# Ledger of designs, part 73: designed miniproteins, single chains, continued (2)

Each design is a single chain, and the fold is of that chain. pLDDT is the mean over its residues in the fold that is shown.

## One batch from the design tools (miniprotein)

Design m6702
Fold by ESMFold2-Fast:
Structure m6702 (fold): chain A 60 residues (1-60)
Amino acid sequence: MLERLRGIYQQVLGLEEVDMNKPFQELGGDSLMATELISRVKAEFGIEIPFEDLMNKPGV
């Protein structure tokens, strides 16, 4: 799961490497990018990540 989740982060943020220990907003993610990530994770894994948690908590 983590490697696939990292791949989604990389694609949404347009980054080659992602520090999963940082909150999404610290990685340069905005609210539109966060919505895209949440939608993709829900579609691919059946898991709904709360927006607040994604923006303010580490990705791991």
Scores: mean pLDDT 75

Design m6703
Fold by ESMFold2-Fast:
Structure m6703 (fold): chain A 58 residues (1-58)
Amino acid sequence: MTEEEIIKYLMEEKGLSEKQARDVVEALKEGDPVVLALIKKELGLSDEELEKFVKAVQ
């Protein structure tokens, strides 16, 4: 899965703007556990989906 596929998913499935989707991808790259927990809660991601996204951008 590519970074652009994550951006597309966030925009189409979660209703984020392109800027918001890119900001989420940068946060996923940084891997701060507190920020990742907030992203999971805000976007309604499962642990498996979050891990898949983090692995795709790292």
Scores: mean pLDDT 81

Design m6704
Fold by ESMFold2-Fast:
Structure m6704 (fold): chain A 74 residues (1-74)
Amino acid sequence: SAPPATAPLDDEAVERLFEEALRRLEELGLASEERERTLREFLERAKEAGIGVAEVRATIENGIQYLVAQAEAA
């Protein structure tokens, strides 16, 4: 089941959010080793900082939208 929106990240939530975001990037043709690394580093830092699942998901979505806009402008 999906992690609660207000819960802080645990190891399962990190892996789930990573897989969700990576799949989304692959779907959009935006996946790369550099972006995968950046995503994993972000999720690990968010976990260490005790950031909630909902905030992390929103940050990832904002980042993906930014990458889409940059790709469309190129």
Scores: mean pLDDT 79

Design m6705
Fold by ESMFold2-Fast:
Structure m6705 (fold): chain A 59 residues (1-59)
Amino acid sequence: ISEEDRKKFEDGREMAVALGVPEEEAERIMEEALELVKSGKMSVDEALEYFYEKVREAS
């Protein structure tokens, strides 16, 4: 995963925390989404959608 793509997940994590998701939970969701990209199970765009859906569930 590129630095630019990783930053998209980091920015999403910060937004999740601002929305009231606990920092540890937001980091866990981010790591899970990044693992899906690294393993080739999801594209970056698919993993970002997955991340935002999980954030919504946790909020």
Scores: mean pLDDT 81

Design m6706
Fold by ESMFold2-Fast:
Structure m6706 (fold): chain A 59 residues (1-59)
Amino acid sequence: MEFDEVKELVREILEKNPNASIDEIMEKLKEKYPDKEVTREQVLKARMEVEIERARALR
């Protein structure tokens, strides 16, 4: 799965559950997209970037 797709999905998950752990996010992504390859590193980076965007009001 492309990193940009992972980032958008992570953003949606965090909007519904801001306390979601990286492992919980990965499990939800595998449940919705079992044929897609998602690494823990991609989820970690995506979560960090989403948090940075919120802090910076980047659009």
Scores: mean pLDDT 76

Design m6707
Fold by ESMFold2-Fast:
Structure m6707 (fold): chain A 57 residues (1-57)
Amino acid sequence: MTLTSEVVAPESRAEEARDRLLAWLQEVFPGARVTSVEVEPLPGGLARVTLTLEVPP
């Protein structure tokens, strides 16, 4: 099953927000594999971090 999760954080904290989201997703979906990571700059010094995961059946 493919799952997409997003978080918005300040550009300077985007990496930390990504790592935190990854840790949480690994707890909720054991064995999930990250297939894509995208970081999109947003107005106001923000960034959108998008993670796409493959959850095994």
Scores: mean pLDDT 81

Design m6708
Fold by ESMFold2-Fast:
Structure m6708 (fold): chain A 64 residues (1-64)
Amino acid sequence: MVKIDAEFDALNKVAEANKKFAELTKSVTSAIGKHVRVYGADSGIGLLMVQGLEGFGAKVERVS
């Protein structure tokens, strides 16, 4: 597992960026309390976005 550090660092940076998007989306969508449909959730980034949106309490539909 010699590459675990490189993969961990990459994932850590992606998670940090995703947290910023989740916070911004939470401020907007939690205020409106609406259903959110995420297109392209089949991709890695799309999947992470769905996880973030669900985290703030949105009802998310995953559309591949």
Scores: mean pLDDT 64

Design m6709
Fold by ESMFold2-Fast:
Structure m6709 (fold): chain A 74 residues (1-74)
Amino acid sequence: MKPIPSLEAARALLKLANENDVVTREQLKEALPHLSDEEIDELLELAGTRGGKIDINKLMGVVLDAVGAELAPA
């Protein structure tokens, strides 16, 4: 079982979002060097790509959802 670096991922995505609303897979790899190609692919599959690019808001939502699940809300 491998926990993804959700907090670090969220911070990196925030930095990307400050500059771009849409990012490429390569930009994600550079922003999240701790993630393997397979983990990047999993995030892309969960967020969904449109027009060959990733909506950073959707991707960040996926990461935050994982963090929220561990925080046990309520």
Scores: mean pLDDT 66

Design m6710
Fold by ESMFold2-Fast:
Structure m6710 (fold): chain A 97 residues (1-97)
Amino acid sequence: SLDSPEFQLEVLGTLALMALSLLRKQAEKDGDKETVEILKEGSDRLAEALRAGDYERMIEVLEETAEKLSKSKNKELAQDGKRILEIIRDRLREVAA
């Protein structure tokens, strides 16, 4: 069922991985090596949590990645990236509740 929490978690986790990948490509174009590393670390941890079905860990990884992005010198990418990750995080919390 499309209303299955498991299905919704897989979709949201996949969307989060896509968002992190796109943000990383933008950071690479901008020459922002620090932000690339933050997004790479976030992607790796999120992929592990998604494979494990650990939705609480997925939420934690998104929160940590969003906070690290907020400290980036690339303010536009940081603000947009944080917003996208927070939207996905909040939706994960709704599905998990």
Scores: mean pLDDT 84

Design m6711
Fold by ESMFold2-Fast:
Structure m6711 (fold): chain A 87 residues (1-87)
Amino acid sequence: AAPTISNLTASAPSPTTLTVSFDYSGPEGYKVTVKVTGEDGKQVEKEIPDASSATVTLEVEPGKYRVTVLITKDGKLVAKASTTVEV
């Protein structure tokens, strides 16, 4: 089956904190990475060692962010999901 990302949410529990959560469904052998991009182009990446479901908390400056979850296999992009959040 093809890997999928569902229930992707991003929230700001404080003025300097961004929390991202999602569910992953797919076979083994895929790499899952969360990428957060600010409106100024500043990027933060975090690889998820267990992809079944994840919650990632990041320290950020206040602003608008694009959150993208990337699924790759052998360096090739297989699937992605994105959302936006304001901190």
Scores: mean pLDDT 74

Design m6712
Fold by ESMFold2-Fast:
Structure m6712 (fold): chain A 68 residues (1-68)
Amino acid sequence: SIEEKLQELAEEYNADPRVKATLVGKDTLVLELEDDPTLITAEALRLIGDYPEFEVKIEGNTLTVTAK
């Protein structure tokens, strides 16, 4: 399910000390990353490529992943 995929992503990202992942409701994951444009861009592109069911928004050092 979408909720299970977001939970798995949250657990994976929270294992990385550069990222804080927070689940919001059942359809949204918020990733707060270190202020490194290379890291932010790379993670956004990976999410867009690997999870076509999700919309990814970049706002500063924050990525918001929302179910379409």
Scores: mean pLDDT 85

Design m6713
Fold by ESMFold2-Fast:
Structure m6713 (fold): chain A 97 residues (1-97)
Amino acid sequence: SKAEELLEEGKKLYKEGKYEEAIEKFKEAIKLAEEEGDTKLKAEALANLGKALFEQGKYEEAIEYYQEAIDLASKDDSLAVIHLEAAANLAVAKAAK
């Protein structure tokens, strides 16, 4: 899907240290995943958005998106990995504040 393509583009930009560009791709992926009803992709995009914001030192914003990813992932046991990773990253972001 287009949402999946945007998520992968965002992940690539994140690995390259292009956090601002990655954030834009993750936001677009979240919007399209919501429109497509793809809960898993939305949760993954939210968690990755939080990671990119954390790398920019935007800890409060990162916490907000990690919490949203956790809430969404907690509704589906198949998303347990996303839930666990987002929860771990949330704890790190809270400690960094």
Scores: mean pLDDT 88

Design m6714
Fold by ESMFold2-Fast:
Structure m6714 (fold): chain A 68 residues (1-68)
Amino acid sequence: MELIERAKKLIEEAKKSLEAGNPDEAIQLATEAMRLALEAVRRDPSKREEAQKLINEALDLIKKAKEK
């Protein structure tokens, strides 16, 4: 599975975990998504825009999870 696709899936899983009342799991999933997005840019700079969007979504999820 491509790194960007994996990161996107982890963000979707993080959103589901947050909605289910599992903020700790949401933070872990969002953090891993950020790591994969950064690795994708390191391997292929053309993915920078997609990765930045995913990183921003992950940061928003982490902030929301910490508020719960």
Scores: mean pLDDT 82

Design m6715
Fold by ESMFold2-Fast:
Structure m6715 (fold): chain A 110 residues (1-110)
Amino acid sequence: MIKITQSPKEIKVKEGEKVTINVTASKDVNGQVSWYFQKEGEDPVLLLENGSTPAPGVDSRISGSGSGTNYSLTIEKAKVEDTGTYYFAAYDEETKEWVYSNGTKLTVEK
């Protein structure tokens, strides 16, 4: 089973600042990775598939990069609406299941 380490656990920034969230997987996940965003009280929504491909309606300020065991999500010029929890998911080819991170809580203040 893949072990996912996502850092940092919590980020607090002002509007307009850059946010970077990093992930390390315990083994090569071959780019079979997704990023999800959850607002408080809402269901999680897909942000990026295959590490860097944005889902429909995702703001161009949000991008993903990485390969193998290391991945990151970047938010350029953070907005208050970006406040919520960001989760990383990787597909484990041995178990045939998606493994989810514990997430990063982002707070964006004006």
Scores: mean pLDDT 88

Design m6716
Fold by ESMFold2-Fast:
Structure m6716 (fold): chain A 95 residues (1-95)
Amino acid sequence: MKREEAQRHLDEAVEILRKAGEKIPEAKKYFDEAAEVFRQAREALTPDALFEAMKKFGELMAKAIAVAPEYSDEIVEAGREAFAHLGRALRAVLE
């Protein structure tokens, strides 16, 4: 397991979500909840925890779009970047 690499990717994902919440205050609640999901995955660092984080993250991003549809492109872009870091963290955990 590449623990330091996995933790770095999860920390980068949390920062992406924090910045998105600053730009889209209407959806901040869901970005904050997603950041907490990523912090919990960072503490566990297991494939199961990361798969659960991916599932919960998708649900939270859908809720963010529902409350701030005018920002849907920005939410999708921030979500894509954060999800890419989750995928890299999963790869690092599996190695």
Scores: mean pLDDT 87

Design m6717
Fold by ESMFold2-Fast:
Structure m6717 (fold): chain A 65 residues (1-65)
Amino acid sequence: MASLKEKIRKEVQKLTADALRKIGDAIQEGIDSGDKELMDEKLEEVNKENVEEIKKFEKEIEELL
């Protein structure tokens, strides 16, 4: 019981950390290219993907509960 809840918690934390890393990477690539508009577009796409993944994971957790 506790082990399963701990695993789910760690997966949520990893998913959140990965989402933030992707945002950071998009900013870094934008700065490296020197194109502010490209950076903004990448950030919008990354944010959409991150929200989708988090929402999907929340649904998986709801099904387990």
Scores: mean pLDDT 76

Design m6718
Fold by ESMFold2-Fast:
Structure m6718 (fold): chain A 91 residues (1-91)
Amino acid sequence: DEKERLEKEKKKEEEEFEKIKKEAEEAIKKAKEKGEEVAKLTGDEKLKEEVEKLVKEAEELLSKDKEGALSALGLALALLKAAEGLLKKAK
């Protein structure tokens, strides 16, 4: 029954990974959209480069493993929060 237990664990890990991956993909998409909006509004080329770099880094993390997907989600959420903060300050 060790084989049956390992198969159940594998299925749970695959399901968790799929859920995290989907959430990370959505967060990356939102972060990219908000980051591009801020960069366009401010005309800050450095900010645009940073957004593109962070989005690329998150996409690379997403494709590695479950921890990578969690890191990608965290990075995307941090970028989204920073972009929203900048949008509020943009007059």
Scores: mean pLDDT 76

Design m6719
Fold by ESMFold2-Fast:
Structure m6719 (fold): chain A 83 residues (1-83)
Amino acid sequence: MEKLEQEQVEALARMVLGVAKADKSVSEKVKKLLEEVVRNAIELARQGRIEEALELVKEALKAVDKQDEEELRKLAERARELV
């Protein structure tokens, strides 16, 4: 169960990043911050910290949808502290 949840979180995180990178309306700064959040969320999932990883991905998706660079910066900082 845990390993399947990890793989699902990793897949979701990579999908969110891929969709954002393909979107021309998303700034390069937002894409770089999202890439950092996604990398750290994947690392948390690999550590078995599935709930924390999933929450980071959910918050990042909301921030990208709003094009909120400051929220993504905050998420990137939090993600760095968690890993």
Scores: mean pLDDT 80

Design m6720
Fold by ESMFold2-Fast:
Structure m6720 (fold): chain A 60 residues (1-60)
Amino acid sequence: MKATVVLKFDSVEEAIKAGKAAYEVEGVLAVTVNPEKKEVTIVAESEEAAKAAEEAARKA
């Protein structure tokens, strides 16, 4: 079951850094960074992978 998470950041640089961190998480299928909205969209193979990717992105 695929899970999608959208995260918002204070700056474009934080969004890019967070996107890179999320992409390194096992079970993440795709990461898209929207610099205009400062958003990172994470598509993961499971809710567990999506949560791990969100935690990695937020710590970046």
Scores: mean pLDDT 81

Design m6722
Fold by ESMFold2-Fast:
Structure m6722 (fold): chain A 108 residues (1-108)
Amino acid sequence: LLAEIRRVAERLIALERELAALLRAQGTERDRLLADILDEHVATIERFLADPTEEAMRTLLLNLESLITLAEYLVETSEDPRIVALAREIAALARELVALLREYLAGL
């Protein structure tokens, strides 16, 4: 289960970095702010992967809920089909990671 969590988390980091780069390429202040929020989510996942404590998992769960909300916002509001596609995949992987973390914590 922990190996599965790591696999999903690492893939999520890669997609968030790709989305942040696309947002910055749009050149608006709002898109740069959204990219900065994605960088903060990446940093949270990286901290969890470095030290995967129960407390870190619970913190990550809260941050994943905000990531899902941001991704759904981009799906609804973005006119760029590349951003929409990445945001949909990020939302799906974030939900998968939430389910895996909840399963792991329930087994404790």
Scores: mean pLDDT 87

Design m6723
Fold by ESMFold2-Fast:
Structure m6723 (fold): chain A 57 residues (1-57)
Amino acid sequence: VSFRDFLTPRQRAILDLLEEDPSLSNAEIARRLGLSVATVSRHLREIRETLRAFAAS
């Protein structure tokens, strides 16, 4: 519901891509958004942590 409101604009962009195509690799997401694979991996970890905190609260 309001999970996306807890994300940064960049994290929301990554989530939007995964909602359209859940099979996208970190490299594919990095290519589409002009980010490094390491940056995408960090954002995905932060998204998972935010989701867990939101679900646990």
Scores: mean pLDDT 79

Design m6724
Fold by ESMFold2-Fast:
Structure m6724 (fold): chain A 65 residues (1-65)
Amino acid sequence: ADEIVAQAKELAEKAIEFYKNGDKNKAASYVTAAGLLSAAADVEGHPDAAREVEKIVREAIKKME
């Protein structure tokens, strides 16, 4: 569970970096990959981890608006 949350955080941080560097396509791809980890956590029976990943993705999107 913690591993999925950590991976989502790394992907979200990279998305924000790409966005700040003007690479909006890579930023979108990395935030999408982070969002898919929420679905993976939910399927594996870790709904609390899935919600934490959703929160990480939402905060990343907010910083990219």
Scores: mean pLDDT 82

Design m6725
Fold by ESMFold2-Fast:
Structure m6725 (fold): chain A 83 residues (1-83)
Amino acid sequence: MEKAKKEGEELLKIAEDMEKQLERAKPELSPEILKELEKMIEYLKEAGKKILDVSKKEEAQKYRKKAEEYLRKAKALYEELLA
């Protein structure tokens, strides 16, 4: 219970931090890239909320794996844009 709650809260915090970084970079990014990053952030928020609310561990694990995948892709894109 405690671990899943912490993971959900961490995902929401990461999504919020990414959203703030995106706002700062927004004028320099193309609309297509902005749209992709906004979608990833939205998914992270959804995953975090689902992990917090889910009563079945199997469902939480599925959302966690998906969130980690999007986090990895978003981070790689941010690093590429900032390099």
Scores: mean pLDDT 71

Design m6726
Fold by ESMFold2-Fast:
Structure m6726 (fold): chain A 62 residues (1-62)
Amino acid sequence: SDAELLAAGIAALRAAIAAGADGETMKRQVADAVGSSVEAGGLAAGYLVAGDREAALTAGKA
């Protein structure tokens, strides 16, 4: 579901930030969590940081 994808993406992003991961690692971890390409996961991560959950979902599904 969209709520489960959002929760997974947010959890992956928070874990990466807490671990001090670089931008490339953050993109990969968000992509892996939501089942997207690294590029789509990177866009989703950027939108999550900006607080735009709808844009993050749309990017993560691309």
Scores: mean pLDDT 80

Design m6727
Fold by ESMFold2-Fast:
Structure m6727 (fold): chain A 70 residues (1-70)
Amino acid sequence: MEELYEEALKNAEKLDPQTASIVKHAAELAYEAGDEEALEIISRLVKEATPENQEEIATLAVMVAEAAKR
């Protein structure tokens, strides 16, 4: 779980600072919820992110994190 969180943070560094902040927050929410599956999904989304689709990826990451709430 910690490794998935660190991977998501590392891959987020490639994004625009504002988008990276959103993605890091989504990963933090999933990590704090203890949802390993949500973290895995967020990590994969961020890893596949490009400059062109990063905003869409951030939106999806937030949706996944919201689903991880409880």
Scores: mean pLDDT 81

Design m6728
Fold by ESMFold2-Fast:
Structure m6728 (fold): chain A 66 residues (1-66)
Amino acid sequence: EEEVRREIERLTREMSKVLSEEDVEFIRQELGALATKLLAEGRSVEEIKEELRRLARELVEEILRE
């Protein structure tokens, strides 16, 4: 749980260098929702961190494209 939260904070901190505060907050909310869902499903911390990194990349690409 704490490792998952730390990963989200690390990802959003890096994104804040290239994205607006509003976009970073949007991504933070999306990552938090995914983490909550995966934790409820009993998935491992390592698996959750990999899914968070994948979603973060997809969202950044979408925001920068649109």
Scores: mean pLDDT 81

Design m6729
Fold by ESMFold2-Fast:
Structure m6729 (fold): chain A 113 residues (1-113)
Amino acid sequence: SAEDILEDFKALAEAALKRMRQATDPETILRIASALVRAFVDALARLQGDPEAVKELLDLFIQTLKELLSLVTPEEAKRIIDAVIDELRRFAAQHPALKEAVDELIKKLKELS
């Protein structure tokens, strides 16, 4: 269900933030961020057709990413944003119906760098 997908994403987001607070190397930091964005796009694809659930997922992702970026250096934050944008662009190419929503998200993410 949409509720289960959102709760699963919330759990993954919380785990990612906890791991990020303990991360000491750039490779681990990027792996955590990449895992989070993959979980996000998987959830987004599953929730397509439910506008309220999609909005809640987008809000959760933006909030989580802002918190995650606050835990790292400015240089690491830029690397994370660049990696997230690249993954979102790949996702949009494979899911044309979600391209507009993804493009708007990318615009918001660029404002965080």
Scores: mean pLDDT 84

Design m6730
Fold by ESMFold2-Fast:
Structure m6730 (fold): chain A 69 residues (1-69)
Amino acid sequence: VKTVTVEEGMTVQQVMERAGVDLSKADYEIEDEKGRRVPLHMVDPSTNVGLLLGVKPGDKVKVVKVAER
């Protein structure tokens, strides 16, 4: 599990880069502070993470590895 602090305008792709996520090798989910999870392979990487999860700059999200490919 890796924790990423949300920055203004941050995209799903930028969260994945900070967490060292490679979706070709494993499946990952992003988890907000309320425990809501979204599978990263089901979202557009260009999507703003704040709009996707309803999180604000300074909030922390967790990136959880759920399966190896």
Scores: mean pLDDT 79

Design m6731
Fold by ESMFold2-Fast:
Structure m6731 (fold): chain A 57 residues (1-57)
Amino acid sequence: SDKVNELKKKIEELEKRIEEIRAQLPGLSPTVQRVAEAEIDRLKKEIEKLKKEIENL
């Protein structure tokens, strides 16, 4: 369904964003790494929410 495809696309975009942040982590200060890790956690929770939406369709 179109809805499932849209949700899957959003998940892929969020996963790519996590990969981009993770790639930059080694070059960041400890304080900035903490902020980046919190953003990764937020993105992971959003992915879990979208996956649950797909399962409920």
Scores: mean pLDDT 86

Design m6732
Fold by ESMFold2-Fast:
Order: C-alpha cells, then structure tokens, then sequence
Structure m6732 (fold): chain A 74 residues (1-74)
C-alpha cells in the first residue's frame, strides 16, 4: 500500500515536472502549494486513500518537490 502511494505520487510529480519547476523558478510559493494539494487530492481520489494515507501521499509529494527545488537551485 505505501509503495503504491509512493509510486503514484512520484508519477504525478514527474507528469507535472515542467509546471512545478516553472513555479519554483518564479518563486510562486502559493501556486506551488496549490499544485501540491491538487496532486494530493488526485492521488487520494484515484487510490481511495484514508486521511492518514492522504497525509502520507502529501508528504511524499513534498519530498519529491524538494528534490526538484534542489535541482533547479543548483
């Protein structure tokens, strides 16, 4: 179950990579937060997640976004 959530979250972040990196480059923190929430809701809906699992998905998305931010700033 955790692996399914992680794989789906990573796939959604990768699918939205261009938009996420553009938001990071512009310093649009509100837009970035909105995008993370949109992806979290999509993953939760598609996998039928509990509130705790949705929180885990959101955390996974934030970790993936932080990795992209590191790449952009480097």
Amino acid sequence: RKQEIEERARAEVERNRKEITDLIRKGDSLGLQQKVEEISERVAKELGLSPAEKQYARLTIYVEVAELEREVIS
Scores: mean pLDDT 80

Design m6733
Fold by ESMFold2-Fast:
Structure m6733 (fold): chain A 67 residues (1-67)
Amino acid sequence: SFVEELLARIEELIAEGEALLPVDREKAREVLEEALRLLELLSRVAPPEYFPRLDELRARAEEVLAA
């Protein structure tokens, strides 16, 4: 589904941001901000059953950005 494909992309972006954080903070920030943008898009169209996964991914992305 579109939702599952976009969730996979968001997970990839968060992992990329985590990996980039110690070597390129600005690039890490860019990919994490893209992940958060896509999460906001999904929050508007995804069925409620996905909300716990969206909340977990948002919290993870925000935690990495705060580091």
Scores: mean pLDDT 86

Design m6734
Fold by ESMFold2-Fast:
Structure m6734 (fold): chain A 72 residues (1-72)
Amino acid sequence: MPPEEELERAIGEIAAGVVRAIGFTDAPEIHATRLDDGSIEVDDGKEAWRFSLDSQGNVVATPIARESVRYR
């Protein structure tokens, strides 16, 4: 179970790779928000992904609707 700050930083870096794969010029910024569920939502202003930890401590990315993000 990685430290909270380290996890958020790692998610940000992973999200940058995901955004570039989806669309190189679509969004100027990537937003990462920690949810009450302990998961982290990341979006580029166009699409959103939820990152959570599985039972092995791996980061799992799940596509979600942008409307699911509460604290933007």
Scores: mean pLDDT 57

Design m6735
Fold by ESMFold2-Fast:
Formats: structure tokens, sequence, C-alpha cells
Structure m6735 (fold): chain A 65 residues (1-65)
């Protein structure tokens, strides 16, 4: 059971990292032409990573039950 939780945590973090990276790359391209949109994409990338961390914490809390 612990191995399943660790696998899910790793998968969540990897997926979030990939999505955040794509948003950050798009933001870098737009930073020169549309800094407002670039800023919004960076905020969304941070949100993706923070949500993934929250999900990981939730899984850890459930394991202690």
Amino acid sequence: MLEEIERKKEEILREAERRARELEEEAEKLAKTDPEKAHELLVRAVGVRMRALAEVVDLELEYKR
C-alpha cells in the first residue's frame, strides 16, 4: 500500500512538472511581445505546481489514517 502512495505522489509531481514547464516555455516566448500574458502563464505554472504539492500532502495525511 505504501508503494502505491509513493508511486501516485511521484506521478502527480512529474505530471505537474511537465505541465508547468510547458507553460513556462510559452511564457518565455511571449515575454518579449506580450508580458501581461506571459505573467499570467507563469502564475498558472506556479498554481499547477502548488496544487500538485497539496495533493501529495493529502496523500501523506491519508496514509497516517
Scores: mean pLDDT 81

Design m6736
Fold by ESMFold2-Fast:
Structure m6736 (fold): chain A 88 residues (1-88)
Amino acid sequence: MEKKAEELLLKGLEAAAEGDLEKAIKYFEEAAKLSGGKNATTLTALGETYLLAGDYEKAIEYATKAVEVDPSNERAKKLLKIAKEKLA
């Protein structure tokens, strides 16, 4: 099960690199669901993709979840700060 979540995370990263944010979001959401919402890397990637798509509320939601899963994840903390600044 972990292997399939990792495969979906990689597909999401590839879609994001191609600029297909909608496809990236779908893959990251599937990866997050398979990991039970407990993979900070996947949650951070999903939040970053929502930030790029202009969905700042979703970006804050996923960045917050990522920080709750891994409080040491500096990328998730930075994402949360940036997303909050966009709504301020």
Scores: mean pLDDT 84

Design m6737
Fold by ESMFold2-Fast:
Structure m6737 (fold): chain A 83 residues (1-83)
Amino acid sequence: LIKREEELIERAKSLPEERREAVLALSSKEALSRREEAEKLSPEELEELGKELVEKAEKILEEVSKLSDEEARELAEKVKAEA
């Protein structure tokens, strides 16, 4: 898990600022949406949830990488408005 998180951080650092903001906004929204569920989980279940969140973040990063800078910024603004 930690190694996959480190790889995600390195990949995110290589992205333009606009795309990095979109990735962070989407990843934060996913983490927050699962927070209530996380509070009820055992340590083993929390580790599994962590893996799911990392997989989600990897998919978000891949999808955001396909967007233009303007599209990425619009997406980040929409996600923040829903928070």
Scores: mean pLDDT 73

Design m6738
Fold by ESMFold2-Fast:
Structure m6738 (fold): chain A 87 residues (1-87)
Amino acid sequence: SMMKQKEIEELIKEFIKLWDELVKSGKITDEEIQKLREEALNTDDKEKSLLLLILAGDEDALREYVESLPSLDEAIEFLKRLIEELK
């Protein structure tokens, strides 16, 4: 449990660092971030809203979504897939 919680924290930090690098390199634009935020406001699905905000680089939304998952193993699997998709 404690080791899995530490792995989750490390994966969240890795995601945020990768996202920041993509913004600095121009791979993700301010216009794309704004569109994701607007889509998040237009959806009635809280889960979809959180996922869109995560793609817009919102760390608080990422933490809220991860805490909503049924297990620490599912949280780790989600974060690993999310990081892989951004590479």
Scores: mean pLDDT 87

